# Designed miniproteins, single chains: the designs that were tried, part 57

Each design is a single chain, and the fold is of that chain. pLDDT is the mean over its residues in the fold that is shown.

## One batch from the design tools (miniprotein)

Design m1968
Fold by ESMFold2-Fast:
Structure m1968 (fold): chain A 88 residues (1-88)
Amino acid sequence: SFEEELEKLREEAFEYATTVLKLSEKDAEEIAELEVELERAKREGVAPEEMLDLVEEALRRVAEILKEEEALARLPASVAKWREQLAA
């Protein structure tokens, strides 16, 4: 089911954040929730402009959690890539 797929995505994102990125459980949970929110919006077919706003906010929040200046600097390019994928 859709909810079971989102639960699996949450678990996979949390595991990646804790095991690969070495984040705290709190930060890992926040990243996992952002991943699930983006996938839910995508599957619900929100308008491309709304999806891009959600992606930009999520990428910004992830960069803040990771404290990565390089990720913040890449944000415009990452949003442009998502725009191309949504247009295809």
Scores: mean pLDDT 77

Design m1969
Fold by ESMFold2-Fast:
Structure m1969 (fold): chain A 67 residues (1-67)
Amino acid sequence: MSREELLQEFARRVLELIEEAKKKGWSKEEMEKKLEEMIEEIAPYLSDVEVENLRTVAKQLLKQAVK
């Protein structure tokens, strides 16, 4: 899988997580926990810098979607 494909798949999963959380009434803490689990799953395939960048972007997406 290319780096771009991996990042696009991750973005899609973050959006699905946000939709599911809204449907099920998850708290911000529950969403952040699931997000960290998703990041840990892909971390072995990325550099430390790329992992931190993904974490930053994903948290920004959550912040925009929920308060």
Scores: mean pLDDT 74

Design m1970
Fold by ESMFold2-Fast:
Structure m1970 (fold): chain A 83 residues (1-83)
Amino acid sequence: MLEELERLSKEVLPVVEKNPEALKIKEETGKEISSLTDSSEILRKLAEGYERIAEVLKETDPETAEKLRRLSELLRELAEKQE
C-alpha cells in the first residue's frame, strides 16, 4: 500500500503541477487540511482533492486521472483503518 501510494504520487505530481486548474485544487486541498487535526479527516480530504484533480484531467490525460482515482481509493482505505 505505502509503496503504491509513493509511486503513484511521484508519477502524478509533475502532471498536476503543469495544469493550472489541478494545481489550484491541490493548493485549496492543502489549505483545508492545514486547519484539520484528525488524521482520518485529513486523509479523506486529501482523497477528495485527488478525485477533483482526476475529474479535471479525465479528458486531457485519462491515464493520470486513473492514477489519481487509485490514490484517492488508497487514501480512503487508510482513513478507515485510522478509526
Scores: mean pLDDT 81

Design m1971
Fold by ESMFold2-Fast:
Structure m1971 (fold): chain A 90 residues (1-90)
Amino acid sequence: AAAAQARARLQELIRWIEEDPSLSPMTQKLIIEQLQLVVDDMLAGRMTPEEARQALRNFIATMQKRDPTLTPETAQKILERADEIVAVLA
């Protein structure tokens, strides 16, 4: 099922973020919370795939401005993994 696959991919991404020692604990927490919110909103039918992609891009761009530990390379990897989750639910 698409929901089960999306949740599995989300757990893999959460683990990857938690295992990155370069990210601050607060930045890890905020990104994980936003990813969970977006996936839950998509599963509930409250958010389209394009709205989800835009919300995630805007959130990560805001986090990069606030926290220099979130490098452009790390931000891009998070967005690519998040896009895989969104694509499963599309």
Scores: mean pLDDT 86

Design m1972
Fold by ESMFold2-Fast:
Structure m1972 (fold): chain A 65 residues (1-65)
Amino acid sequence: SAAERERALRFIENAVASLEKLSKLLPPEAYQAYRDQALAELEEIKKRFPELSEKVDAVEAQIRA
């Protein structure tokens, strides 16, 4: 749906900034778990909305850097 696609776009747009915040607040082990969960969610967004694939790939590259 359009509402689900909008939520997916918001997640993509905020993922890097959210993980940057968590990297400063959490111990490395806890941060790693949140990072892995965010990457899994991005892959699910890519499956549901293939048109967002390029945006997902760019954000995943930033997270993995």
Scores: mean pLDDT 86

Design m1973
Fold by ESMFold2-Fast:
Structure m1973 (fold): chain A 95 residues (1-95)
Amino acid sequence: SKQDEARDEVIDRVRMLARGRIRLLSSKYNLSSEQVNQLLKEMDKLVEELVEEAMKKNPIPEDASPQEVLDKINEIVREVWSRVSDEIDKKVKEL
């Protein structure tokens, strides 16, 4: 379905952003492989939870145009990434 495809796209895009941020911060703060792996697991879980929450609040109708689907994906990615990036920064400061 369009909703399932959009959900997968949002998850993939936010996970890509999270992995990039974690990699950058791991280099900057010399994080161990165990710390990086723990952050990746925690963020993967958080991304799935936040995307599920956002998709329930903003369902994509099956008759949505390609442009409407893309606009909704971009909106949800921005919202979820804002929360995920804040959590990554917070957790790294606590290490």
Scores: mean pLDDT 87

Design m1974
Fold by ESMFold2-Fast:
Formats: structure tokens, C-alpha cells, sequence
Structure m1974 (fold): chain A 83 residues (1-83)
């Protein structure tokens, strides 16, 4: 299913956080369809087997970003229309 992941970060963190989330999604068996990053936000469109698996991957991406010293303020995971 197609899932949208929206992340808000501290300023300067967006591009690095985008990479952490892309890696987490791929490792969880999902596919990244698109990525849009700004200085403080990231939006990913992901193909995943389920919403739960997309949420699990997003949580892993958040942990990796935080371990790298980047503050993540919010992560939203929701069903999206297919691109």
C-alpha cells in the first residue's frame, strides 16, 4: 500500500533525516517512491506491505536520526493515494 511519512526536525536536519528514513524503509522491505526534504521537514511517499510496517520503519528512522544527534519533533504516518 502507498503510505505518506511526514517528519519535522530541528533546522538543518531535514536532508540527513531523509536519508535515515529512506534507509530504514528499504531495510524493512518497503520501497521509497519519492522524497521531498526542506531544511526542517521531510515527506516520503512509500510503498509498504502494511501501515504497521511503514510505522515500524518510520520509528527506526527516527531513532537513527536521534542517535546521530538530530532532533525529530514529529513523525506522521498515514495512507496516501497511489502516485
Amino acid sequence: MTVRVTVRTEPGGGEAVARFFEEAVREAGGRVLSVRATDSSVELLVEAPSLLQAQTAAQAGKRRAEEAGIKVYSVEVEEAAAP
Scores: mean pLDDT 84

Design m1975
Fold by ESMFold2-Fast:
Structure m1975 (fold): chain A 68 residues (1-68)
Amino acid sequence: SPLERAVRELLERLTGVIERGVEEGNPEQTRLDLVGLISDFVRKHPDIPDSLLDRLVAEIGRRWREAR
């Protein structure tokens, strides 16, 4: 579905933000960028199920913790 594709593309973009943030050594800015992307995505896709959003946030949080 278009939503599933958009979520996958968001996850790839969020992963890229984590990788660049680790390389640049700015964890606070990286966190703000991640929150901003997720907030913008929710604004553009208000029909996203809460369960899918929770799973995405949990997964990106795990990747962020493991990358540090």
Scores: mean pLDDT 82

Design m1976
Fold by ESMFold2-Fast:
Structure m1976 (fold): chain A 64 residues (1-64)
Amino acid sequence: MEEALEKAIERVIADVEAAYKAGGLPGLTDEQKEAIRKILRRLVEEGEATFAEDGTLTTRRPAA
């Protein structure tokens, strides 16, 4: 469970860094990567984001 979440977070970070580089910008710093990890983990813990079985993260799904 936790390992799958960490893999999903790292995938999001990699996608963001790739988008930055494709736009001609420098990649993310280690500090920015750590901030993204903390934010995504917190959003999942607070129910503001959901982690799907296929590894997809989505933000703000209403829970029952």
Scores: mean pLDDT 69

Design m1977
Fold by ESMFold2-Fast:
Structure m1977 (fold): chain A 80 residues (1-80)
Amino acid sequence: DKEKIEYALAFYREAVENAEAIKEELIAAGMSEEDAERIVEELVRLGKKAEEAAKAGDADKALEYAEEGLRKAEEAASLV
């Protein structure tokens, strides 16, 4: 499904582009720099996995990684 691949690639771009902003918000809210960095690193890692799966043509895996990344982003937002 092309739509699943497009969604996964969009998530990859957003994870990379928003990584610094998310890190800054977490630190500003009182999270340690180390913890904020680990959260952002995980989001970028999941984004890259989604992109790799999309490139391999595995639309279901690409969507799975993108959705896991979105869940992690939502968890990070709930900590701030």
Scores: mean pLDDT 79

Design m1978
Fold by ESMFold2-Fast:
Order: C-alpha cells, then structure tokens, then sequence
Structure m1978 (fold): chain A 63 residues (1-63)
C-alpha cells in the first residue's frame, strides 16, 4: 500500500507542470491510500491509470 501512495506522489510531481488538476488528483489519492480508504486492488488500479495517462501524454506530446 505505501508503495502505491509513493508512486502517486511521484506522478503528482511529474504532472504539476503539465496538468496541475491531475497532479492534485494524484496527491489526493495518495493521501486516501495512506489513510486506508482504498484496498490494494483499487490502489493498484489508480496507479496503473496514472502510468497509462503519462505514457499517452508523452507519446502525444512528442508527436
């Protein structure tokens, strides 16, 4: 669980200069994971969503 919160904080730092709203969402989800509001399956899905979003944005931005 802590690993997923840490990953979301990394995504928040990555997105803060690209999409501040998405960065805030990542930070909020990291806090919710740390507070035990999500199970591991939900936390993993959120992290995977941000990873996919980052890859899609980098690919589109480079094109």
Amino acid sequence: MKEYAEKLREYAEYFKDIDPTLAKVAEANAERIENGEYDEKTAKAIVEGFELTRKLLERRRAA
Scores: mean pLDDT 80

Design m1979
Fold by ESMFold2-Fast:
Parts: C-alpha cells; structure tokens; sequence
Structure m1979 (fold): chain A 57 residues (1-57)
C-alpha cells in the first residue's frame, strides 16, 4: 500500500505540474484519482509551496 501510494503521488505531482498556475479542489482530485483526501491534500500543499498550483480554499 505505501509504495503504491508513493507511485500514485508522484504521478499526480507530474500531472499537476503540467497545469501550472491552475486552482484545484483537493476533494475533487481525491474522487477523480481514487486517492485518500489526506494524500491529495499533502501533494497539493507541496506544489502550492513551490508555486506550481493553487488550492481551492
């Protein structure tokens, strides 16, 4: 499970980097990706800190 989540997390990061500057809802991404909301939220926060994407707050 942990390694599978890490692989999906990396794929999500790569996909989101292509939509640089866009705003994403953690809940909608969790539903569309099938990933836990906590994992998606962590990925989005990391990318937001890097200035890649924005989180819908």
Amino acid sequence: MKEELERKEKLLKLTLEEYKGSTFSPKELAESSGMPLSTVSKVLRELEKKGIVKIKK
Scores: mean pLDDT 75

Design m1980
Fold by ESMFold2-Fast:
Parts: structure tokens; C-alpha cells; sequence
Structure m1980 (fold): chain A 72 residues (1-72)
């Protein structure tokens, strides 16, 4: 059974994969990924306002996914 955090991470991975497939310009791809990461960080801050450990763990996973996509 997927947690809400796992669902958010799956959606984030799918969004980044779409950006990587559709956007060939490295600079624009980085900008779009940064925008997606920023939106996800705001969502996590609201979702886990009373659980900083879960917030930080989910944020670290989002950053790792973004870094993997940018390294390609």
C-alpha cells in the first residue's frame, strides 16, 4: 500500500521524466525541474508542518530524483 508521500514521489518522478523526454534545452529543462521542486517543497511544508523529520526525508528524496534527472 502506497503512502501519500510515496504517491507524491511517484507523481514527481513522472513529471520530471516527462520534462526530460520533451525538453531538449538543458537550461530550460533545469528551470522546469527547479519549478517542480519548488512547488513540491511548498506542498511538503504544508503537509508535514507538524512532522519535520518526515518532511526532511521526503524533501531529500525529491532532491535526489531532481539531481538524477539533471545529471542525465
Amino acid sequence: MLSETEKLLARFRANLAAIAAEEKDPARRRLLIDMQLGAAEVHLAVRYRNDPKKRDEALAELRAIADETLAA
Scores: mean pLDDT 78

Design m1981
Fold by ESMFold2-Fast:
Structure m1981 (fold): chain A 100 residues (1-100)
Amino acid sequence: GPRDEAVRLVDEAIRLARTASPDGIVRGLERMLIGARMSGNQRVVDAVRRAIDAARRGDRDGAVDGLRRFRDSVRTMDDSQAAIISVGVRQGIRILRRGS
């Protein structure tokens, strides 16, 4: 369902973040933040914000940790919120692929 798809998309974003350019990581995460905000889940918003802050400092491992926290939060969401998250994550993935 939509939640399982969102989890798979975040796992793909985690893999791509390991090799993406620093600018690509920041831009990808900023797209994911839009979806996180629309979900209304503060834990998801906080996880993505921490990932963005780490990425802006050049801390790739911190950005990946933030994405893992984001994934764990998505696992607890309903399908309607997860569908919103999936849109932002797909856009973020496209940016990460261009920055890799």
Scores: mean pLDDT 87

Design m1982
Fold by ESMFold2-Fast:
Structure m1982 (fold): chain A 85 residues (1-85)
Amino acid sequence: MEELEKELRERFRKTFEEDLEYLLSQGLSRREALEKLLEAHREFLEWLDEQAKKRTLTEDQQLLYRVLREESERRIEELEEELAK
């Protein structure tokens, strides 16, 4: 179900941009907003890994968890690189 995977990845990207804009609108600096998003994504990734270990997942759930994990890992890497500058 490649179309679903593509849609999930695009939604994840858009949500990140919306979250960043929201934090900036609340008066946070770009660095503070990125640091908050980094911590939130790290916590989300840990939560996903725990959920995957604690239960038998359906094929659809396995796909969803894999996509979310991969996107979260990619976002964490990008945020860490941006904050290291």
Scores: mean pLDDT 78

Design m1983
Fold by ESMFold2-Fast:
Structure m1983 (fold): chain A 106 residues (1-106)
Amino acid sequence: SEREKILELIDVLEQIAKIAREIYKETGDPLAKKVLTEAERAILLANIYLETGEFKDELAREVKRLVEMTNELIKKEKNKDYQKKLSEAVKRLTELARELFPDEEI
């Protein structure tokens, strides 16, 4: 169901936020902080959408932006464990986004 996919979307976004937070704590990389902040915003929008049905287009655009920034963070990341975990999370995020937001090019 769409509800189950949004709940999975929130879980994947929380995984990205957690990894970005750890990278930021260890490196101070401003991009990691930006990924964290944008992931937290996407989680907020996803929860609002789940409860109200509003802001679906804003959620879609935020998720697209987050995919792009997370891929940029992956390219810069030197820790192979973080790179692997972020790559797995962003692949699942992209799959969910394509199913949930078919009219948005993600």
Scores: mean pLDDT 89

Design m1984
Fold by ESMFold2-Fast:
Structure m1984 (fold): chain A 64 residues (1-64)
Amino acid sequence: MSLQDRITAALAALGITAPQPTVAAIAQAVGSDDNLYRLQADGLAGALGVSLEDAQKVLAALRS
């Protein structure tokens, strides 16, 4: 499963809608699973266009 697939699955599980090009850009910028744990909720919130609370939930789901 690609990093993009994992991000897409986490967003779907939380009911968050993001354009596929945005998800692809985030996956490309992160590059690997190791960098997922370096993502800050505020940066992810800005990239996805979601609240800080929703970004924190996405990070928690990706770390599960």
Scores: mean pLDDT 74

Design m1985
Fold by ESMFold2-Fast:
Structure m1985 (fold): chain A 107 residues (1-107)
Amino acid sequence: SLEDALRELLESLGFSEEQIKEAIEFLRENKNASIEELSKNFEELSLEQQIATSLLLLAKEFPEVPLSTIVNTFLESLKKALEKEPDISEAIRLAYGLAREKLEKLL
């Protein structure tokens, strides 16, 4: 499930159980939100919620791609972004763009 994929991603990044629970609850509440709605409030979100939003947006844009592929692509993109961008929020934003570009090339 998307919730399980988010949990595994956040656990691999070292987030606490409390942060993971909060991110999953955010995901549940925003599962049906539009791409526009999810994008507008990104900067107001916690880091774990920004990651949840990024994963949700990628899953909505690439519904034919397996969730494991989306998670792995985002995780690799985030690791690369963190090497270049010292601001973690900006690194998450960069990772989303890199993951999106890579997933488009698979179609």
Scores: mean pLDDT 84

Design m1986
Fold by ESMFold2-Fast:
Structure m1986 (fold): chain A 85 residues (1-85)
Amino acid sequence: SAEETRLRRKASVLLSQPDIPPLLRRAAALVASGLLEEAKELMREAGIEVPEDATAEELIRLLAEAAGISMEELERRAETVEVDG
């Protein structure tokens, strides 16, 4: 779906960051793969406060914040991922 594609593009931006910590990059990959519980556990190990019932979109937001990227910046960069190939 379009919603799933947008979520995966946002996760891909996080995965493509050379300056993102490896643990956060792995968590983003898990979110993109639909492995939300495993992603939540890994994010908590990284010191991120994760709500028990967090959605994939909420996990992406928390990962972006931890990586120092605003959601607005993440959205702008997600748009360029489609053109970059």
Scores: mean pLDDT 77

Design m1987
Fold by ESMFold2-Fast:
Structure m1987 (fold): chain A 80 residues (1-80)
Amino acid sequence: MEEEIRKIAREIVEYAVERGELEESEFEEVTEKLAKHLLELVEYAIKTGKIDELRKASETMDEFDKKVMLKILELAEKLA
Protein backbone atom coordinates (compact mmCIF):
# COMPACT_ATOMS: atom_id res chain seq x y z
CA MET A 1 0.00 0.00 0.00
CA GLU A 2 2.62 2.60 1.04
CA GLU A 3 4.71 1.98 -2.12
CA GLU A 4 1.59 2.23 -4.34
CA ILE A 5 0.56 5.48 -2.65
CA ARG A 6 4.09 6.85 -3.05
CA LYS A 7 3.86 6.08 -6.80
CA ILE A 8 0.57 8.00 -7.05
CA ALA A 9 2.12 10.91 -5.12
CA ARG A 10 5.12 10.98 -7.47
CA GLU A 11 2.83 11.06 -10.53
CA ILE A 12 0.87 13.98 -9.03
CA VAL A 13 4.04 15.93 -8.17
CA GLU A 14 5.39 15.30 -11.69
CA TYR A 15 2.29 17.05 -13.08
CA ALA A 16 2.95 20.04 -10.81
CA VAL A 17 6.59 20.22 -11.96
CA GLU A 18 5.53 19.97 -15.63
CA ARG A 19 3.14 22.90 -15.09
CA GLY A 20 5.89 24.99 -13.49
CA GLU A 21 3.97 25.08 -10.19
CA LEU A 22 6.76 23.28 -8.33
CA GLU A 23 10.58 23.33 -8.52
CA GLU A 24 12.26 20.02 -9.46
CA SER A 25 14.43 20.39 -6.32
CA GLU A 26 11.27 20.20 -4.16
CA PHE A 27 10.10 16.97 -5.83
CA GLU A 28 11.23 14.45 -3.18
CA GLU A 29 10.10 16.51 -0.15
CA VAL A 30 6.65 17.29 -1.58
CA THR A 31 6.21 13.69 -2.77
CA GLU A 32 6.84 12.30 0.74
CA LYS A 33 4.45 14.80 2.34
CA LEU A 34 1.75 14.08 -0.25
CA ALA A 35 2.22 10.30 0.09
CA LYS A 36 1.62 10.56 3.86
CA HIS A 37 -1.54 12.62 3.31
CA LEU A 38 -2.85 10.25 0.62
CA LEU A 39 -2.25 7.22 2.85
CA GLU A 40 -4.44 8.81 5.54
CA LEU A 41 -7.18 9.48 2.96
CA VAL A 42 -7.10 5.87 1.68
CA GLU A 43 -7.33 4.52 5.25
CA TYR A 44 -10.25 6.89 5.94
CA ALA A 45 -12.12 5.74 2.80
CA ILE A 46 -11.67 2.06 3.77
CA LYS A 47 -12.77 2.63 7.40
CA THR A 48 -15.90 4.64 6.50
CA GLY A 49 -16.97 2.52 3.49
CA LYS A 50 -17.99 5.79 1.80
CA ILE A 51 -16.13 5.21 -1.47
CA ASP A 52 -19.21 6.01 -3.60
CA GLU A 53 -19.91 9.18 -1.57
CA LEU A 54 -16.33 10.40 -2.07
CA ARG A 55 -16.50 9.56 -5.80
CA LYS A 56 -19.64 11.71 -6.10
CA ALA A 57 -17.87 14.53 -4.22
CA SER A 58 -14.98 14.34 -6.74
CA GLU A 59 -17.34 15.61 -9.48
CA THR A 60 -17.30 19.06 -7.83
CA MET A 61 -13.47 19.21 -7.78
CA ASP A 62 -11.22 20.76 -10.41
CA GLU A 63 -9.68 18.43 -13.04
CA PHE A 64 -6.40 17.84 -11.16
CA ASP A 65 -8.01 17.25 -7.74
CA LYS A 66 -10.61 14.95 -9.32
CA LYS A 67 -7.88 12.84 -10.95
CA VAL A 68 -6.07 12.57 -7.59
CA MET A 69 -9.26 11.59 -5.75
CA LEU A 70 -10.16 8.94 -8.35
CA LYS A 71 -6.72 7.30 -7.98
CA ILE A 72 -7.11 7.29 -4.19
CA LEU A 73 -10.57 5.73 -4.45
CA GLU A 74 -9.36 3.07 -6.91
CA LEU A 75 -6.62 2.06 -4.46
CA ALA A 76 -9.09 2.04 -1.53
CA GLU A 77 -11.46 -0.23 -3.50
CA LYS A 78 -8.64 -2.72 -4.19
CA LEU A 79 -7.81 -2.84 -0.46
CA ALA A 80 -11.38 -2.98 0.86
Scores: mean pLDDT 73

Design m1988
Fold by ESMFold2-Fast:
Structure m1988 (fold): chain A 62 residues (1-62)
Amino acid sequence: SLFVLDGSDPVLRQAKAALLERHPELQKYLKPVFDPEEVEKMKKRNEQIRAELEALKAQLEA
């Protein structure tokens, strides 16, 4: 198909979570994919750090 919603489909994510909960041993052998919600939190953190660096440079110029 031209459009595939597998990656962001919440039903698919729930199915993967249930599968890993039933077979947690498989998770150790296969590299887990980070939750997109967790990735978004990390992006926000990175943006905050950038703002802090800009403030630090302003202090250096003062």
Scores: mean pLDDT 59

Design m1989
Fold by ESMFold2-Fast:
Structure m1989 (fold): chain A 70 residues (1-70)
Amino acid sequence: DSPPVLSAELRRTVEPGSVTYELRVVFRDPTTGEPVELLFSATATTPEEREAIERLLAGLRRLTGAEVRD
């Protein structure tokens, strides 16, 4: 099972011809109890890349409770 999520934030920057996504997740390591930070960033330059990333992020947002910020 996934470890407990302490915080999650998704930032989306829309520009002509590209969309940049930044996802920060902080979760508690189940072994040490310490907070661990993960940072994911990706830039989509095609409609197909954007659709694929947004589908993935929709799933992650549902699991983590991350809020989208533009």
Scores: mean pLDDT 73

Design m1990
Fold by ESMFold2-Fast:
Structure m1990 (fold): chain A 59 residues (1-59)
Amino acid sequence: MKEKVIEELKEALEELRRNAGPDHPEEVIQRIIKATKELMDLGYTPEEIGKIVQELLAE
């Protein structure tokens, strides 16, 4: 359950990183927001989610 949400967040962050063009990837940003909200619904704090995002971005 939580692993799937983290995987979806990772995929969205990787897609955001690959789309380094002038166009704003609104759809990808909305996916990141949705995954973040799902993690909060699972009981993660905003600070814990921030650490998860930092770990995913460090790869």
Scores: mean pLDDT 73

Design m1991
Fold by ESMFold2-Fast:
Structure m1991 (fold): chain A 97 residues (1-97)
Amino acid sequence: MKASEEQVEEVLRAAREAAEANPEYADWILEEGELLAGAAKKGNEYLAKAWERIAKIEENEEIREAYRRAAEVARTGTAEEAVEATIEAFRTVAETL
């Protein structure tokens, strides 16, 4: 299933909130947000692959675990559940960096 336009905007909003919490990393967080929003629009399988790729290069263990969880939810869940897990991953970024 593909994410709706409203769900894509929710992903972009979560990325913006994480970027505002971490101004030194804002450009990078916003770039990841655009990538993940585009993947969600294409389908859960693309979102899962995008999260798996991002998780492989993440050095922070807590953030990496959140990214792996988002990938797993995208593989096994609905589009709504995948978007919710993506928002939670960005919340972990906002709280941990």
Scores: mean pLDDT 80

Design m1992
Fold by ESMFold2-Fast:
Structure m1992 (fold): chain A 94 residues (1-94)
Amino acid sequence: SLEETAKKLGELLDKIGKLIEAGEPLEKIEELLEEAVKEAKKIPQSFWDKLREEALAKVGPPTSERAIGLRMAVFAEKLGAKNLAEVLRKAAEE
């Protein structure tokens, strides 16, 4: 189901966020990134359109690196990837 796919994607992204916060090298994250991309491809355009609309409402348009980072944090949060959302917010505000 879409809900199960979105949950699995969120769990993969949350694991990635934890590894980034721990300072792990990208090579350790690569397999999780590949799996996350594979799961993301299963999610229909309409789901991503809703996330884009919510990011636009909360952050605004993707007109700066800061805005893009904060918008991606909204996507991560909505997918349940709380650790990745925190990492992205901190990076965008620095």
Scores: mean pLDDT 85

Design m1993
Fold by ESMFold2-Fast:
Structure m1993 (fold): chain A 94 residues (1-94)
Amino acid sequence: GLEEAIRLLEEAIEELERLLEETKNPKAQEHLRKAIEHARKAKEAAERGDTEEAIRHIREAQEHLVKAAGADPSLLDGLFRVGELLARAKRAAE
């Protein structure tokens, strides 16, 4: 349910913030900031019970996560964990 989606999104945001501090690649930093922004918007939508908006923002976060991985492959292990959290959050919101 949405409460589980909110918890998973909070965990994803914390992990994304750690990855943002670790990367030295400016393009990865840009995409990680956008992923964080969309994950936060997904959490806010889920808190309002807006499942469609939450899922839309999760998809946007997932797109930026892929682009961050392309910019800095050293982040792949961390970004894989975030991807799993976002996928689980999306399923919980559905």
Scores: mean pLDDT 90

Design m1994
Fold by ESMFold2-Fast:
Structure m1994 (fold): chain A 81 residues (1-81)
Amino acid sequence: SMEEAKNIIKEIDAEYADTLKVLADVRARYPTDPEAAKLALQLNFAMNELHLARMAGDEARAAALRAEIDALGAQLRAFAA
């Protein structure tokens, strides 16, 4: 349902709030950096795929996507340092 979809999105956004804050900080600091832009796009894509995996009940895919999001978050933190 639309309500279940919204709840999953809110839950995942809350889970990755720190990573999303780092993304916002990196985008503000490096607005024209193509690697920062690429990481932002990849993180957004992975998070959208995680929403879909959660909605489908695909726990294995959700776990793999969480690992990918964590790796992208680490790369974004390298820009923030």
Scores: mean pLDDT 87

Design m1995
Fold by ESMFold2-Fast:
Structure m1995 (fold): chain A 77 residues (1-77)
Amino acid sequence: SNLEEAAVNLNQASIFAHMKDSEGAIKYTEKARELALKEGIEKAIWVVREGLRIAKNAQNKEVADFMEKQIKELKKK
């Protein structure tokens, strides 16, 4: 399913975030967001919030800042 594929991409984003590869972390979170958006805006927001949680756990400020911006943009509709 789109949400199962989104979860796989979030796991890949987590690996990149912990490796301090911000580009890789953002890329795979964006793939997860696109998949979740096919299921609705609320699910896309949930995926980006998970990306933010991952970034904070990895102490990756660049990825965390990007995710906070994406959440605000998604909430504008």
Scores: mean pLDDT 83

Design m1996
Fold by ESMFold2-Fast:
Structure m1996 (fold): chain A 64 residues (1-64)
Amino acid sequence: SAEAVAARRARYAELLARLVPKFEEIVKEYMEKKKLDEFDARSEAVRKMQPELDALLAEIEAAG
């Protein structure tokens, strides 16, 4: 339904607002502590956050 679509969009916007700053902090930590370049740091950050992202997406899909 249109209401379920609107609710899912709102949850995705909330997820992005929460996860993007956390992702950028992990990227910065990997660049500073592991001495990775930005590309490698972002790739590792995606891999590290994938389980959390998958869990949150599953929660959104279960709610909508």
Scores: mean pLDDT 77

Design m1997
Fold by ESMFold2-Fast:
Structure m1997 (fold): chain A 94 residues (1-94)
Amino acid sequence: SAAERATVEEILALLAEMRRRLEAGEASDDEVLATLDRIRELAAGLPPEHRAAVLTAVDTIRAAVAAGDRARAISGLELLGAWLGSRFGVPYTP
């Protein structure tokens, strides 16, 4: 739907911005966690199967942040963005 597409576009924009900030060394753990919480909230607007996949990816990225594994966190953001973009036909440009 148009509403689902708009939700995906917002999630992808948040993922792209967070990836850029993490790569630049500009994001604190609290800022990353706040962005992940916002993505979780937005995912409530997605179909159940896609929502479950987003929530699982968010939990994986959260665990990487907690472990101080910046490379894994960045990879998780990239993979989630690419997957979600492909599923909804929305270009993902980090």
Scores: mean pLDDT 84

Design m1998
Fold by ESMFold2-Fast:
Parts: structure tokens; C-alpha cells; sequence
Structure m1998 (fold): chain A 110 residues (1-110)
């Protein structure tokens, strides 16, 4: 339903906002290990949100794709292939894409 998708959107928005704030503080302090831990917690939270949706739902598939891209960012950060600042930028860009795609799905069900 539209109401359920709006609730999912709001939960994702809150989680990303909270964890990005924590990641930015960790990176500012030179603590990339703590930034990686917060990215892990974000991924876990998104998987928990995704588990509330039917397996074949369009929004669930979008969240699965988003989680996969976050896992790639995490692995690159862990290997030192990208900086903490670049990881934050990539998470922000990825979230903007997901937000737009969720709004499209919601608008189609109005």
C-alpha cells in the first residue's frame, strides 16, 4: 500500500540521516574503523526494514540493490581503496537515487 511504502521511505530516510551523521563525525576524527562499523549498522538496519516487505515487492528489490551497493562501498573503504570522505559522498549519492526511485513507486500507486 501507499501508506506502507511511505512508512518504509521514512524509516530509510531516518536511518541514512542518523548513520551518515555518525560516519561524518568518525571520519572527522580520523576513525575510519568506527565509520565502517556505522556503515555495517546501516546495512543491518536496511536489511531489517527490507524483511518487513514481501519477497517479490518492487520496493524490496530496490532495497536489495541499495544494500548491495552499500556493501561494495564498505568493502572499498575497508580495503583503503576509497577515503572515508569519498565513502560518505557515495552513500549520499546512492541514497538520493533510492529516494527518487521510491517516490516514483509511491506516485504510481496513488
Amino acid sequence: SVEELEKIRDRIEQAVTDYLRKMREAVKNGDEETAIKYLDELIKTLREIRSTLPEDDEAAKLIDAYVSELEDIREKLKKGEISGEEAIKQVEQLHAKLHTQLLIIISEKK
Scores: mean pLDDT 85

Design m1999
Fold by ESMFold2-Fast:
Structure m1999 (fold): chain A 70 residues (1-70)
Amino acid sequence: MEVERVEFEAPRADWEALRARVDETVLSAFRERQAARGYEVTVEEREEPDTPGPDGQVWVRVTLTARRPA
């Protein structure tokens, strides 16, 4: 199976704000590009409580996975 994966980290509050925009703009563009190749995109989120930023700020890891359906 062919899988393409992108992973990044962001502050939780910033990611919540960004996610609302990404769904309509950046994520749509990424999804369209992958769909042109016959791929489907899924989004996964995971908090990293052991990697707090300044002042106890929580960071989240976001994984975008593009997979070719069988």
Scores: mean pLDDT 64

Design m2000
Fold by ESMFold2-Fast:
Structure m2000 (fold): chain A 80 residues (1-80)
Amino acid sequence: LKEKVYEELRKAMKEVLKLDEEKIEKILKEAEEKFEKLTEEEIVEMAREVAESPASPEEIALVAAMVALAMVKKIEEAKK
């Protein structure tokens, strides 16, 4: 599931946010590193801040990737 979600995130970041492949890979790596260190509550607050304030495409992509990772984790835990 995680790999398929990552492919969809790469497509969205490229087509919607107009990010290049190098930036996308850096954002996905940063999202994984931050996801390991942040609580679900902190990820939700970051998503709220991005939604309510001016945010760069890179910031939107980073938060979207972290939210997607949190959702994947919950879906996989619910199936096991």
Scores: mean pLDDT 75

Design m2001
Fold by ESMFold2-Fast:
Structure m2001 (fold): chain A 59 residues (1-59)
Amino acid sequence: LSIEEALNSSYPIYASAILEDGTLSGLGGKFNNAEELQAFIEETEAKYGKIKELYVVQL
């Protein structure tokens, strides 16, 4: 999913980040709302670079 699509998910979700360089990060977890997911996105992009897409599973 795109970042926009992931933020508009029905919570709770599991999400992990796929970076623009194609690395599948083990950078994932359970998020209970869009605010928690947005914080994860911001922290991930600050540390590892731009997110291409998110892998999302509805819990």
Scores: mean pLDDT 78

Design m2002
Fold by ESMFold2-Fast:
Structure m2002 (fold): chain A 85 residues (1-85)
Amino acid sequence: DAQRAAVRQQVYALLDQLVAELKKKGIFLSPEEQAELRAIIDEVIDRVDLSAYSPQEILTMAVLEFIIKHKYDKEVRETILSLLL
């Protein structure tokens, strides 16, 4: 599906930007955590109506699921969310 491939590429580019911005703030996502986020993004893309959600909204959904799973401290969570919202 060309639409899913295009959206995935856009969301992955936004994730790479998020990772770079987090690194500037002293928050380092491991290669394993980045791979997990990409897997969650793929699952969200397969699950949602792509006509209803932007790439930024898809990234936000995936990152929220990731944060909930990993139980990050409130300060770290707020820093990540401030870069998405």
Scores: mean pLDDT 82

